# Ledger of designs, part 40: designed miniproteins, single chains, continued (5)

Each design is a single chain, and the fold is of that chain. pLDDT is the mean over its residues in the fold that is shown.

## One batch from the design tools (miniprotein)

Design m17365
Fold by ESMFold2-Fast:
Structure m17365 (fold): chain A 72 residues (1-72)
Amino acid sequence: YEELLEKVRKAIEEAKKALEEAKKATDPVKFTALALNAIGAALEAGLLGEKLLAEGIVTEEVKEGLELFEKA
């Protein structure tokens, strides 16, 4: 499951980065694009985290991914 954990970590990182960029965006178009990227990455992290949770894998990465999905 290491490959799935790496995907969760990457998705979490992308979601956090996109969200921080969105908060700093002054252009409405740029803000919308970054916000959509953050939502997409958070959805990926949540879905992968849910899959790992179903397999009984409960790690900090899985919990963080699910939390990001909930906030999105």
Scores: mean pLDDT 74

Design m17366
Fold by ESMFold2-Fast:
Structure m17366 (fold): chain A 88 residues (1-88)
Amino acid sequence: HMEEELERFERRLNAAIARGSGATLTPEQDAEFEELRKEYPEAADYLLANAGKITSGVDYLELKQKAAEIAGRPELAERYRAEIDAMR
């Protein structure tokens, strides 16, 4: 249940991060990004502004955690926090 919600949210975050990094999106990624932007415009803006700062897998997870917090999804942010903690 929670893992499925995280995976759906993660696909949308990944599309926003790809766009923020200057990648050309596939039609599927464009659709995921537009869904994120419609539901959570502040989170989409945050990812677009900060995607270029990713230098490690931990940076990637930290950006996703913060985006989930901005989106008002603290339960998804906690899942990303747990993944970060497991890597330390």
Scores: mean pLDDT 80

Design m17367
Fold by ESMFold2-Fast:
Structure m17367 (fold): chain A 73 residues (1-73)
Amino acid sequence: AKKIIPGPLLQAILKELGLPLEVTVSELFEAVNEFLAKLKEEGKTEYTFPDGTVVRSDGEFLEAVAESLNNPQ
């Protein structure tokens, strides 16, 4: 399958999970779902990335995933 480079928010998730920045669409969805499941299990409603970006809802991650799927590279 063709690999893509997602936007900065999703790249930060991949780095947190120790994954490469070039992933397939399926691998990207699996990574996002794993990250969101981990946050939910820990009772967290927000996450601050190393660049200072704060994400407070599942909707922001879903929008970032949709953008990456509509503009694959």
Scores: mean pLDDT 67

Design m17368
Fold by ESMFold2-Fast:
Structure m17368 (fold): chain A 116 residues (1-116)
Amino acid sequence: SDAEIKAQVLDHLDGLIAALRELAERARALGDEATAAELEGLIEELDRARAEIAAETDALAMLDKAIELLRRVVERLRELAARSTDPELRAALEDLAEVAEFTIAEYERLKAELEA
């Protein structure tokens, strides 16, 4: 149902926001203020998108918004990983990008099922 898809999308976004907050704190602890600031920017973008999805009633529109958002998140996480000088932070950023890509693939499958 549309309500079940919304609950799943919001739960995934909440998990991603929590992970980004942990990574921002790790970046700050390393003195990487630039990476921390960009991760905080992603958190703000996700908080805004979460509010929009919470107000949405159409499952296809929710999935399209979530897919587009997650594609931007993946791109920015990979850019941050590529310029990170800390190997543990780099690995964590890359791991989170892979989790987001898996979520995109799940949402694309759900969208295909709704369009069939």
Scores: mean pLDDT 89

Design m17369
Fold by ESMFold2-Fast:
Structure m17369 (fold): chain A 75 residues (1-75)
Amino acid sequence: VIEKALEKFNSLSPEIQALMRATGLTMSAEEINEEFKKRLEEGSTKGMVTLLAAGELHLSRGEELDEELKEAVEK
């Protein structure tokens, strides 16, 4: 799930990547962690790409993320 989402994100245009990262500005670290766990439990890649991009922004700001999300974003 996470690996496919990362591959998909990296295959997107720079403009779309920037838009997805900007989505992180409207979400708190807690909201991102909650949605990430929910998507993992569902086994769904839907929305996971956006959560990875949002997590990247929050991690860059020194905010705490879920361990699996943090590992994926730090790649």
Scores: mean pLDDT 69

Design m17370
Fold by ESMFold2-Fast:
Structure m17370 (fold): chain A 87 residues (1-87)
Amino acid sequence: SSTFEELNKLLEQMGNAVVARDVAKLEEIYSQMLELAKDYPELKKALEEMYKRVMEALADPNATLDQIHDIFVEGVKRISEIMKKLE
């Protein structure tokens, strides 16, 4: 669907923002993704969980970029599986 194509595009942009540690950009992308996922409760929940964990890791000065990116990748895998089941 066009909704899931846009979500995949936003997930790619979110990954770039994680690497750049651009918190403001992450917040903007997350807001757009929540609006797209509003009619899909399981997808919205997975997105909220991923975003929370990524933001907590970004706020930890001892967290490595690899650790933060791994959290993001695990979240993306879960979101992708949910989207595939909904198609």
Scores: mean pLDDT 88

Design m17371
Fold by ESMFold2-Fast:
Structure m17371 (fold): chain A 103 residues (1-103)
Amino acid sequence: SSIVEEAKQGLLKNLDNMGAFVDSHAADYPEAVAALRALLDQTKQQIKEAKTLEELREIHLAFERQVEAILAEHQVPAKVATMLGASLGVGEILLAVYELEAQ
């Protein structure tokens, strides 16, 4: 459906913006950035292959959990983690809007 396609486009754009922010910290946190980049690439592929808003919701929830795990494992400072959390929040709002429109 057009709503699923629009949701995919919005989520992919949000992940591209997150990727740019992540890359800006590569000098300070190279291992965390490498892990986050791999996760972003995997998640973008999952979004492209998703066929329903339900699948996009599951992908988003898994992505949030994996981002939190990477940040904790690599002891990324709270300030940087908070900025990434804001980007995750944008993705949540985008998906929620499309889920409401699909009702």
Scores: mean pLDDT 86

Design m17372
Fold by ESMFold2-Fast:
Structure m17372 (fold): chain A 59 residues (1-59)
Amino acid sequence: SVGDYARAALEALENRDVAALTEHLNRLLELDPSFPVQSTAELMADPSRLIAYIKAHVP
């Protein structure tokens, strides 16, 4: 689900796993095209948008 991939992306970000982060973000975009497109580097510098997205889509 969208929430599962968002959570997995955050976990990959916390572990600085660029490959896993990229894969999970691509899956998020497939499931929710409205997800704001950010590069892996942008998210590693400022994860606030991904965190806000998770809070909006995960209970």
Scores: mean pLDDT 75

Design m17373
Fold by ESMFold2-Fast:
Structure m17373 (fold): chain A 85 residues (1-85)
Amino acid sequence: MIEEVEKLWQSKKEEDIKKALEEAKKLLENELEKKALEALAKGLLAKYKGDNEEAKKYAEELAELFEKLGLPELAAANRETAEKL
């Protein structure tokens, strides 16, 4: 999961992000992991479009999902990202 999430994060094109999201979701069986990946993709797309309010919303959602997944360091990083947006 995390490796696929990092790969999606490095994409610079909306089409590439959407394609990577669809492929990664097929490999994930955990519903929380699928939701985290979707929130990450939506946040990145919003940031790419300059929609800082939407990007902040998805960064906060992603932080809550990482807390539920037992990844508190990633949750803290996404909350910091949301505060800076």
Scores: mean pLDDT 70

Design m17374
Fold by ESMFold2-Fast:
Structure m17374 (fold): chain A 110 residues (1-110)
Amino acid sequence: NREDAILIAAAELLVREGVAQEEVIAVLERRGYRAYVTPVLTDRNEPRIVLDDASEETIVLGSAIASGIAEAERNGNMEEWLANSTPEEQELIREVLAKARELREELAAR
């Protein structure tokens, strides 16, 4: 579902920023999610984080959003990408960024 896709995208974004996968999984588990690492490689040739009850479509969507955000940040064109996105896509991207900030704050509180 949409909430699971947002959470997966936020978690993968943190891993791309250099947060240890084990720390991200621990935060998700404290929030009541069962998360694990799959053998499927991300764009960084690293295993991705998956929520146990998430559908394959939700997992793929989450990974695609994280990849898109990471690429836009790397290329410095986030504003242009958002401007060219639909209102629904813009809202989804903003929610992913907000969730990533929330997870970073929980990690920093240790």
Scores: mean pLDDT 76

Design m17375
Fold by ESMFold2-Fast:
Structure m17375 (fold): chain A 60 residues (1-60)
Amino acid sequence: SATEEALRAVIEANRDAPLEEVLAALERVVKQAVSEGRVSIEEGVRLGREAAELARRVHA
């Protein structure tokens, strides 16, 4: 989905940023997608959790 692609792009673009900053950026993308009706609240929560886990793995 476009939202999943956007979340992956944020992780890739922010590889050198602190993890906390990356997580905040991911939260903004999810909130924007939900507010625009691109994803449901439930789907947004799931995608946000999955993206946060990926970001933590990249920073490990």
Scores: mean pLDDT 83

Design m17376
Fold by ESMFold2-Fast:
Structure m17376 (fold): chain A 95 residues (1-95)
Amino acid sequence: VEEALRHLREAADHITEAAKVASPEQLPLLSEAAYHVHRAISALRRGDVETAIEHAEKALELARQALEQSTDPAVQDHLRRAIEHLERAIEILRE
C-alpha cells in the first residue's frame, strides 16, 4: 500500500504542476481532480481502500477530461503523468 500512496502523491504533484500553467477555464477541473486525489490519500492512510479507489477513479476521470480540453503541451505532459500514476495506484489497490 506504500507504493499506492507514492503513486497518489506523484499524481497530486503533477496535477498541481498542470494547474500552474493551465488556462483559467481549466482550473475548476484540475482543482476537483486534486481534491479527489487528496481524498484518496486520506482514505488510504486510514485503511479505507474502497473509498480510496472511488476517489482515485473520480480523479482519473477528471484528469482525462482536463487532458482532452488541453492544447498546451506542458499541461498535457503533466496530465498524462498524473493519469499513469492514478491508473497504477488503482491497480495496486485492487490487489
Scores: mean pLDDT 88

Design m17377
Fold by ESMFold2-Fast:
Structure m17377 (fold): chain A 66 residues (1-66)
Amino acid sequence: MEEKLKAAEEAAKEFEKEHPDVKVKVSLGEDGRLHVFVYVEGASQEETTKLTRELVERVRRAMEEA
């Protein structure tokens, strides 16, 4: 579980490097479910959703390898 969270955080950091205007936060919920948040200044909900979708895909792949 902790190793998967670390892999998710590393994937999020890589995503931030590719998107400098984006701030990403990864956290673990009480149910053990991983929560991923994307913050983009001035972005619409649709734009934020698109970026979140890309990040979630990267996080999923990183966690599968961990």
Scores: mean pLDDT 73

Design m17378
Fold by ESMFold2-Fast:
Structure m17378 (fold): chain A 71 residues (1-71)
Amino acid sequence: ISLSWLRELVKGRDPRVVREKLSEAFKLDLDKFAGAHAHLLDTPEGVVALMQFLLSMGLATKEELEEIVNE
């Protein structure tokens, strides 16, 4: 899945809100994902990286991410 698609999906949205939606939907341990850099998940780039990770690991589908972000 292209980085451009993920950037478009989160465009105009608060990255913190998207992060919270993803964390709740997938029961994520964000401290394990980002460690000392968890604050970077508050940026659009950080949220895109989190979504790309979920897709690459098979933990989420494109359709699930679209539904969660557009809720």
Scores: mean pLDDT 73

Design m17379
Fold by ESMFold2-Fast:
Structure m17379 (fold): chain A 81 residues (1-81)
Amino acid sequence: SDRQKAIDDLRKQAEELRKQSEKLKEQGLTILSEAYEQSSDLYLQAAADIASGADVTLVVQQTAVQVTSILLRAIGDEIDS
């Protein structure tokens, strides 16, 4: 189903972001590492919301916007460090 596919895709994206967060932390890029961890948590929350009956398109779009904003801010902050 579209709902199950969205849940699976969000969980997979969360796992990828979590792994990248760990690599960034090892490199000393702590601001970026924290941003990737926060983004992973947002994708997991989005998957949980969809599983609980939330609108798939709305949740996916809102989560993508939030993650993009967090990552762009973190890139700027890491460069300024």
Scores: mean pLDDT 88

Design m17380
Fold by ESMFold2-Fast:
Structure m17380 (fold): chain A 62 residues (1-62)
Amino acid sequence: RVVRVTAETAFDEEGNELVKVTVEGADEADLEAVKKRLESLGYEVVSVEREGDTTTITVKPK
């Protein structure tokens, strides 16, 4: 079983900095672990979007 995690920097229409974290092949426990890790790194979860086997977690710096 392979879980892939990728991250990219994005900006909203108002120029606020966002980080989009894409997680592929994850179950609910994997997603909770990723969210906890992001919070420990000083990020706040803005949204979580699920698209088939891919979950996109959008975070912003605190």
Scores: mean pLDDT 76

Design m17381
Fold by ESMFold2-Fast:
Structure m17381 (fold): chain A 64 residues (1-64)
Amino acid sequence: STASSEGVKELVQLIGEATERVNKKRDEYLATNTLTPQQLKQFEYDLAYVLFDELRRLMEEHEK
C-alpha cells in the first residue's frame, strides 16, 4: 500500500484516462483509414506524442 503518496495515485489515474482517450482516437482513426506499414509506424509514433499531450492536459486540468 502506497497510500502516503497521493501524487502517485493521481498520476496513475491520469495515465489511465489519457490511455483511454488515445485508444478512442486510435479506434476512430483506424475505422476510417487504412495505413501502409510505414504510415502505421508513423501513426504509432504520433500516438506516443498524443498520449504525452493528453497526460499533460489532464495534469493541467486537475492541478490538485
Scores: mean pLDDT 73

Design m17382
Fold by ESMFold2-Fast:
Structure m17382 (fold): chain A 89 residues (1-89)
Amino acid sequence: AGLPGLLDTIARVSKVIKEAEEVYEKTGDPKIKELLEQLKKARDTLMDLVEEIIKNGLTPELLKKSDAAVQEANRLIDEAEKYIKEVKE
C-alpha cells in the first residue's frame, strides 16, 4: 500500500488499541493484553514503513513490504474486534 493506505491502517490500529486498552482496564483479560502487544508492534512496523517511504520514495520493495504489513495489521484488527465484541457480550 502507498502512504494513504499505511496512514489509514495506522489510524484503524490506533482506534482498536484504544478500545482494547479500555476493555483490558475493565476485564483484565490476558488475551486482550496479548492482542494489545501484537497491535502495538504492528502499528510500529507501519510507522517505520511510512518513515522509510518519506526518506527513500515508494520503491517496489517498500510497496511489497507495505502491502504485507497492511494485510497483517488488518488481520490483527479483525481478530481483536471479534474478540472484544465477544467479551462485551
Scores: mean pLDDT 86

Design m17383
Fold by ESMFold2-Fast:
Structure m17383 (fold): chain A 66 residues (1-66)
Amino acid sequence: DLLKKVAYEYGRLEGLNPMLPTSTKLRLIAERLGLSVETVEEQMKKINSDPEKYADEYLKGAQEGK
């Protein structure tokens, strides 16, 4: 689902380069998923409100990025 896709892509970018600015990460996720940056920010707020539900997808992304 969309939230899991955003969590995965965020994890992947953090695994690849944790020094990327947050604004750049949000833009890259938006481009990859065909969303606006504003939509990605709202999805990230939801993920951060219930991180345990999305932790597995984030970790899968982070491993892929390394």
Scores: mean pLDDT 81

Design m17384
Fold by ESMFold2-Fast:
Structure m17384 (fold): chain A 70 residues (1-70)
Amino acid sequence: SLADELRRIAEEAVKEVEKETGKIDPNKAAQLARERVRKLATESKAGPYVVDLAARQAELEAKKIAEEKK
């Protein structure tokens, strides 16, 4: 499902930031997840509403995952 894909992107963003910085960083993970999903959605030619919604959901999910992991 779309929710599962957004969660995977969010989880990967959290792990990548942790690997790069050695620490859990919710804000950096959220920004990375948002940028990745926005780019993916625009490359897929999704409408602006879908792009914004997906990007916001990925941002929130990444923040949630990182905060729960602290």
Scores: mean pLDDT 81

Design m17385
Fold by ESMFold2-Fast:
Structure m17385 (fold): chain A 116 residues (1-116)
Amino acid sequence: MKELVEKLKEETEKLKSKDPKEREKAAREVAKLSKESGDKEASKESLPTLIEALKDKDPEVRAAAVLALGTAALTSGDREAMEEALEALEEASKDEDPIVALTAAVEITVLKRELE
């Protein structure tokens, strides 16, 4: 489990890469590692960087970040973190890219169900 958490932290840092391909890959890996590790604290710690990635110049990075934010927020099990992620996802649901907007709408539905 420690190895998955360390990798999650490394991939979260790669979201700050100058290369859009690296940022997209990092976002997808954060989603995967958050789910596979099940680590609530590490998933919660990734949320601020994922929220910033929702504003990325590259729509492929934004789409991957939307999925990662939803997954990490859900894995965190923290109501406040899920509510913060929900606010960011509601803005992403207005994105000019239809895949980003649709992915955000799906993640909003999942998080709202968990907040019941």
Scores: mean pLDDT 87

Design m17386
Fold by ESMFold2-Fast:
Order: sequence, then structure tokens, then C-alpha cells
Structure m17386 (fold): chain A 80 residues (1-80)
Amino acid sequence: SNKELAEIYIELARLVLEAGLPEEVAEEVLKTKDISKAREVAAKLPSLDDAPTEVLREEAERKGKLAKKLAEKAKEYLEK
């Protein structure tokens, strides 16, 4: 359903922002609809808390762009 698909997009956006989920993993989950695989990948990603500032900046830009794209798709499905 549109609601279930929107929930997948929202959860993927959350995992991108909180754990740094890669775009290729998000794309695969959108095809399989298996959100548990995204959670497993996110749980295994290394913490960036002690990373150099340049790495944190690049990652913040990547996360923000991808999460916004996923959230906008969730909104589209909720409006259908």
C-alpha cells in the first residue's frame, strides 16, 4: 500500500541520518521491501563520532541530500 511504502521511505531516511546508510542499500530495500536488511547494515556501520571534520562534513552533505530525497518520496506516497 502507499502507506506501507511511505513508512519504508521514512525508516530509510531515519537510518541514513542516524547511521549513514548507503544509497545503494536504500535502493535495494526499496526493490525488496525488506527493511530488516537496512537495519542490519546500519547496525554494522562504524561510528563516525571521532572522524576528522572533513569526513564528517562530506558525510553530513551526503546524508542530508539522500534523507531529503527519501522523505520527499514518502510525502508523495502519503498524498496518494
Scores: mean pLDDT 84

Design m17387
Fold by ESMFold2-Fast:
Structure m17387 (fold): chain A 100 residues (1-100)
Amino acid sequence: SSREAARETAALLFLVGAETEAVLAGDEETAERFREIRRRVAELAKQGRLDAVEAVVDAMAADVGKAGQALLAGDIEKAREYLRKAADAAEAAIAAAEAA
């Protein structure tokens, strides 16, 4: 449905945003983690597991938002800490989804 396509697109755009924040923070390792997270989330979406896709975004949203605020304040170290927490949360949520 068009609603399901919009949900998938919004989730993938959010993950591109998280990767962009990691690149801006100079954290290439965390940027690569977000690229892998996006690949795995796209596979979950392809399998019709949109609720799992939304759970991954929900798990990381607060930390990605805090990282963006830290970047705007010029606090690169704090941005990196939040982005690593977001990647950890996303990877845990994906692992739980793949185990179900």
Scores: mean pLDDT 90

Design m17388
Fold by ESMFold2-Fast:
Structure m17388 (fold): chain A 71 residues (1-71)
Amino acid sequence: APPPSAEQLEEAIARLEEARREGSDVPERVLETHLRMAEALREGKPEEAFEIHAKAALEAGVVTEEQVAAA
């Protein structure tokens, strides 16, 4: 799959920030993890983005590394 474009990353960041402002039912820690991941992708660091997501999810015990790889 092709990496997301800079425009798609900016849109994703804007939507995540809006979800935080609107008081989404998604936990703030999850939104923050996705924001950090999108920011790393915007900086051209996809490996760092994946590590941020994987570490946060594994530390929270909500997903396995296998599930993160499938997402």
Scores: mean pLDDT 65

Design m17389
Fold by ESMFold2-Fast:
Structure m17389 (fold): chain A 77 residues (1-77)
Amino acid sequence: FNREEEIKRETELLKELIEETKRLAADPNASPSKIAATVAAAGITEAAIRAMGGEPSEELKKERREAVAAADAHIAA
């Protein structure tokens, strides 16, 4: 198992979780619990990348922060 490939796979998963979080935050019928679970999964995935010595790009970190802010706004509504 190659650490570079592991970081790559986790980075792709993080991108997918960020997009799913944005999609759910934009859906007025999305469950707050499902949104919260997707946000948590994205956080765990970013932490796993860092634990492996990887670092998400600044753009990807910004996209995650924006997705979390949108999710928080949806849950608060």
Scores: mean pLDDT 83

Design m17390
Fold by ESMFold2-Fast:
Parts: structure tokens; sequence; C-alpha cells
Structure m17390 (fold): chain A 93 residues (1-93)
């Protein structure tokens, strides 16, 4: 097992949750929607980058952690794209 790699997966998961939270806040706040969507997209991208790097490092020593990191990275990327789409839609309005 690798407690350090597990902690990095946890950190990426927190960034993913933060991305989704920023999307929700942006949807409920018209005046600051763009700022929240930009923050959410940034958090989602940071989470994806961290988790993909963690998966590559984990693949050498802990395959289960590598698989988990890849799965959470996909969720981080999805959260990033939802925020980007919301920002684009609001800017087009």
Amino acid sequence: GSPELAQRVSAGAVLTVGSDANLMIGQRNKDKGLDYYRLGAEDGERGRELLEKTAEEAAKIDEDTAKLARKVAEKAAEARERNRAAAAELEAA
C-alpha cells in the first residue's frame, strides 16, 4: 500500500468536489456566475492533472490506487467541461 499516493487521490477528489460546488454556486448567482465557472474549470483541470500524474506513478507500485486515480481523473475532467460549457453559455447570452 501507499498512504502518500492515497492522499494525492483524496486531494484530487477534493478538487473535483470543489469544481462541482463552483458550478452549482455559479448557476445560483447570475452576477458572479462567470467567476465561479472559471474557478470550477480551474479546480477540475488541477484535479485531472494531479490524478493523472498520480495514476502514472501509482501504476509502478499500486495498481488499485492507479485505477482509482484514473477513475477520479475522468470525473475531474467532466466537472471541468461542465464549468467550461456553463461559462461559454453565459458569455453567449
Scores: mean pLDDT 87

Design m17391
Fold by ESMFold2-Fast:
Structure m17391 (fold): chain A 55 residues (1-55)
Amino acid sequence: SETDEKIARIRQAADEAIELIRNDPRLSDEEKQEMVEAIEAIREEQIARLEAQRP
């Protein structure tokens, strides 16, 4: 479904962002954890919003 495709894109974008953060040598472990948690929270919010709009 279109909703499943949108959710898949959101998951992929989050995974790519998390990988970039984890591989950034300029960030501390604490900064990496905070940024990853923020991305995961945004991901869950976006998915929940799409699920609420499911036909």
Scores: mean pLDDT 86

Design m17392
Fold by ESMFold2-Fast:
Structure m17392 (fold): chain A 80 residues (1-80)
Amino acid sequence: ESFKLSKEEQEKLEEIGKFIAELEKAFKKASKEKQEELIKAAENNDVEKAKKLIAEILGIPVSKVEEIFEKAKELTKKRE
């Protein structure tokens, strides 16, 4: 096995991976304007705007996007 991660870390990593895969599919189907806005928000490090655009692209609440971002940051912090 590739890593001895805790069950909690593995579950978070799987959730993040599934979220990213769904976001990639939805992003490709999104309007050009939304794609450009998300790219620009990412380039400008505008995390709040990026979260809102991701929520719109996926058709989910911003709170759900924020949960995924928190899980990603927690995993990154634990690896430091």
Scores: mean pLDDT 76

Design m17393
Fold by ESMFold2-Fast:
Structure m17393 (fold): chain A 83 residues (1-83)
Amino acid sequence: VDEASDVAKGVGKAVKAFERAPRELVEKAVEQIENAKTDEEVVEITRKFLEEAGIDSSDLSDEGLLAAAGMIRWLLRQEKRRE
């Protein structure tokens, strides 16, 4: 187990969650992540979002969850720029 492997796992789960989740759920999660003041808050918000999207987050490290949060934020920004 290394940091790069955990990040890749987190990114993959974030992409699947983004594809499965309703847009409103994604927007709520990103808003909460952007308003979070600590990495611990980001980790908890991201875990809840993944679980609500039907994605198992139990095997993700904190580093993987932070990577997932970054990917979800990036994906939502890309989608909004299509509008």
Scores: mean pLDDT 81

Design m17394
Fold by ESMFold2-Fast:
Structure m17394 (fold): chain A 83 residues (1-83)
Amino acid sequence: HMKSIEELEKRIQEALDALRAEVPFTPEMEKALKDVVKAIYDGDEEKFNEAIEKLREVAGDTPAVREFIEALKELYKVKKKEM
């Protein structure tokens, strides 16, 4: 069963909605999220890993954060393979 980009985007949106319900979106959180998204679209693995670690530091280590990070890692793998 192949996960389409649309299915991954929906999973990310659902994970983001769950995250917003549990964690306040501070300027630091928004910056960490933007850095992750930028690294995914730039295909920069080093920056992606750095941004994920910063996101964990800012958001904390909750189930919602873990699910969101897992979805982002899946999106990165799909984007890198299709480039």
Scores: mean pLDDT 76

Design m17395
Fold by ESMFold2-Fast:
Structure m17395 (fold): chain A 82 residues (1-82)
Amino acid sequence: KRAEAAREARDIALATLDELEKQGLVSPEQRDAWKARIEAAGDDVEALRKAILEMGKDATSPEAVARLIGTLLRLIGLELEA
């Protein structure tokens, strides 16, 4: 289900950003900017994946990059099952 996969992907991406901010790996301002990019993607899973790749390029912490890559791999898995 494409819409269900997109919703789940968005939820996972948003949860990842909240955890990164909670762990101090990103600032609240950066977290809010990245959340806006994820929300702007809507039901477009490819746009969500692209947003996460760009966030990974902007991340300065290796831990944040690793978490974002992990989220991207989960989104790819959901897209393949949709």
Scores: mean pLDDT 75

Design m17396
Fold by ESMFold2-Fast:
Structure m17396 (fold): chain A 72 residues (1-72)
Amino acid sequence: SSEKKKELAILLSRFTVLRSAILFHVEIKAPKEEIDKLLKQMEETAKKIISLDPSLKEFLEEKIKEVKEKVK
C-alpha cells in the first residue's frame, strides 16, 4: 500500500542518516559509547524495515557489517 511505502521510505531515510552519523563519528574519533548508541539505533531501525520488507534483510545486514568493521 502507499501508506506502507511511505513508512518504509521514512525508515530507510532514518537508516541512511544513522549510517552517515556513525561514519562521521568514527572519522572524528568520537567516544566508543556514543558510536555504540548510534549502532544500536541503526540496528533497531533495520529490524523495523525488515518487518515491513523482508527482501531488504541481506542488504541492511551487509550495511551494518560494513559499519561495524570501521568501529575499533
Scores: mean pLDDT 88

Design m17397
Fold by ESMFold2-Fast:
Structure m17397 (fold): chain A 113 residues (1-113)
Amino acid sequence: SEERRKERAKELAQEAIAKLEEGAAAATALAAAGASQEEVRALILRTAEDVKELLTKAAEEAPEIKQELLGIANEIMAAARAAASHDVETAAAVFTEAAKEAIERLEEVVKKL
């Protein structure tokens, strides 16, 4: 049913928000702990890939916001790749800012359901 699909899309988007919050916090913690560039890069890229998968599934459940969800997914992937090209502290900061923007946009988009 339409109602069940909208509920699943909201749940998937909320899981994506949680992944962004956890990934940004973990990247910041790794940078503060003096972790390698490889470790911070791997975490940022894995977080963005997980978020893209969740938002792609959410877009399948809610066609009415599909373009907005896929847009956010593509933007977070681009931000993760850009962040991954920097030193550890800059990578964590760039990804944290991108994650915050993605979370705010996801919360607004989900309200349309």
Scores: mean pLDDT 90

Design m17398
Fold by ESMFold2-Fast:
Structure m17398 (fold): chain A 94 residues (1-94)
Amino acid sequence: SLNDRVMAALEAVVRDFVAEHQLSPEVAALLAEILRLRRELMHETDPERRRALQARIGELEAQLRAALSPAQLKELDQREMAAGLAVLDEAAAE
C-alpha cells in the first residue's frame, strides 16, 4: 500500500539518521518502536485502540525529545517529511 511505502521510506531515514549521528542502541530502539506504532495506527480503525496507540506514541516521543538535541529533532522531522513527500510525489506520477 501507499502507507507501507511511506513507512518503509521513514524506516530508511531513521536507520541512516541513527548511523550518521552514532545514536545509542536505546535511542535507535525508541525510534524503531515509534515507527512500528505509527504503522499500527495507520491500519487501526477501532477508536479506543487508536487512542491507546496515540497515547503510547506521545509517551515515546516525549522520551525521544529528552534523548536528542533540538537540532537533531529538527533534522529528523525535516528528513521524515521530505521522504514521505517524495513517496507521495512518486505515487502521484504513477
Scores: mean pLDDT 86

Design m17399
Fold by ESMFold2-Fast:
Structure m17399 (fold): chain A 61 residues (1-61)
Amino acid sequence: EEEVAELAVKMARFLAEAEGIELTDEHLQRAKERAIELVKQGKDGFLAAVSAASEVVAELR
């Protein structure tokens, strides 16, 4: 679970930087929680982290 949360934060920061978006600690926390939720729903850890990061960054566009 911790590895998935860390990957979600890393991916969110990478995607936000590419689009010139500044992330707050609250946005990073949402990415972590969403990734863990997706894993609990049976999603692969990597896909959960990427999906959570993409959802958070897309919300800020």
Scores: mean pLDDT 79

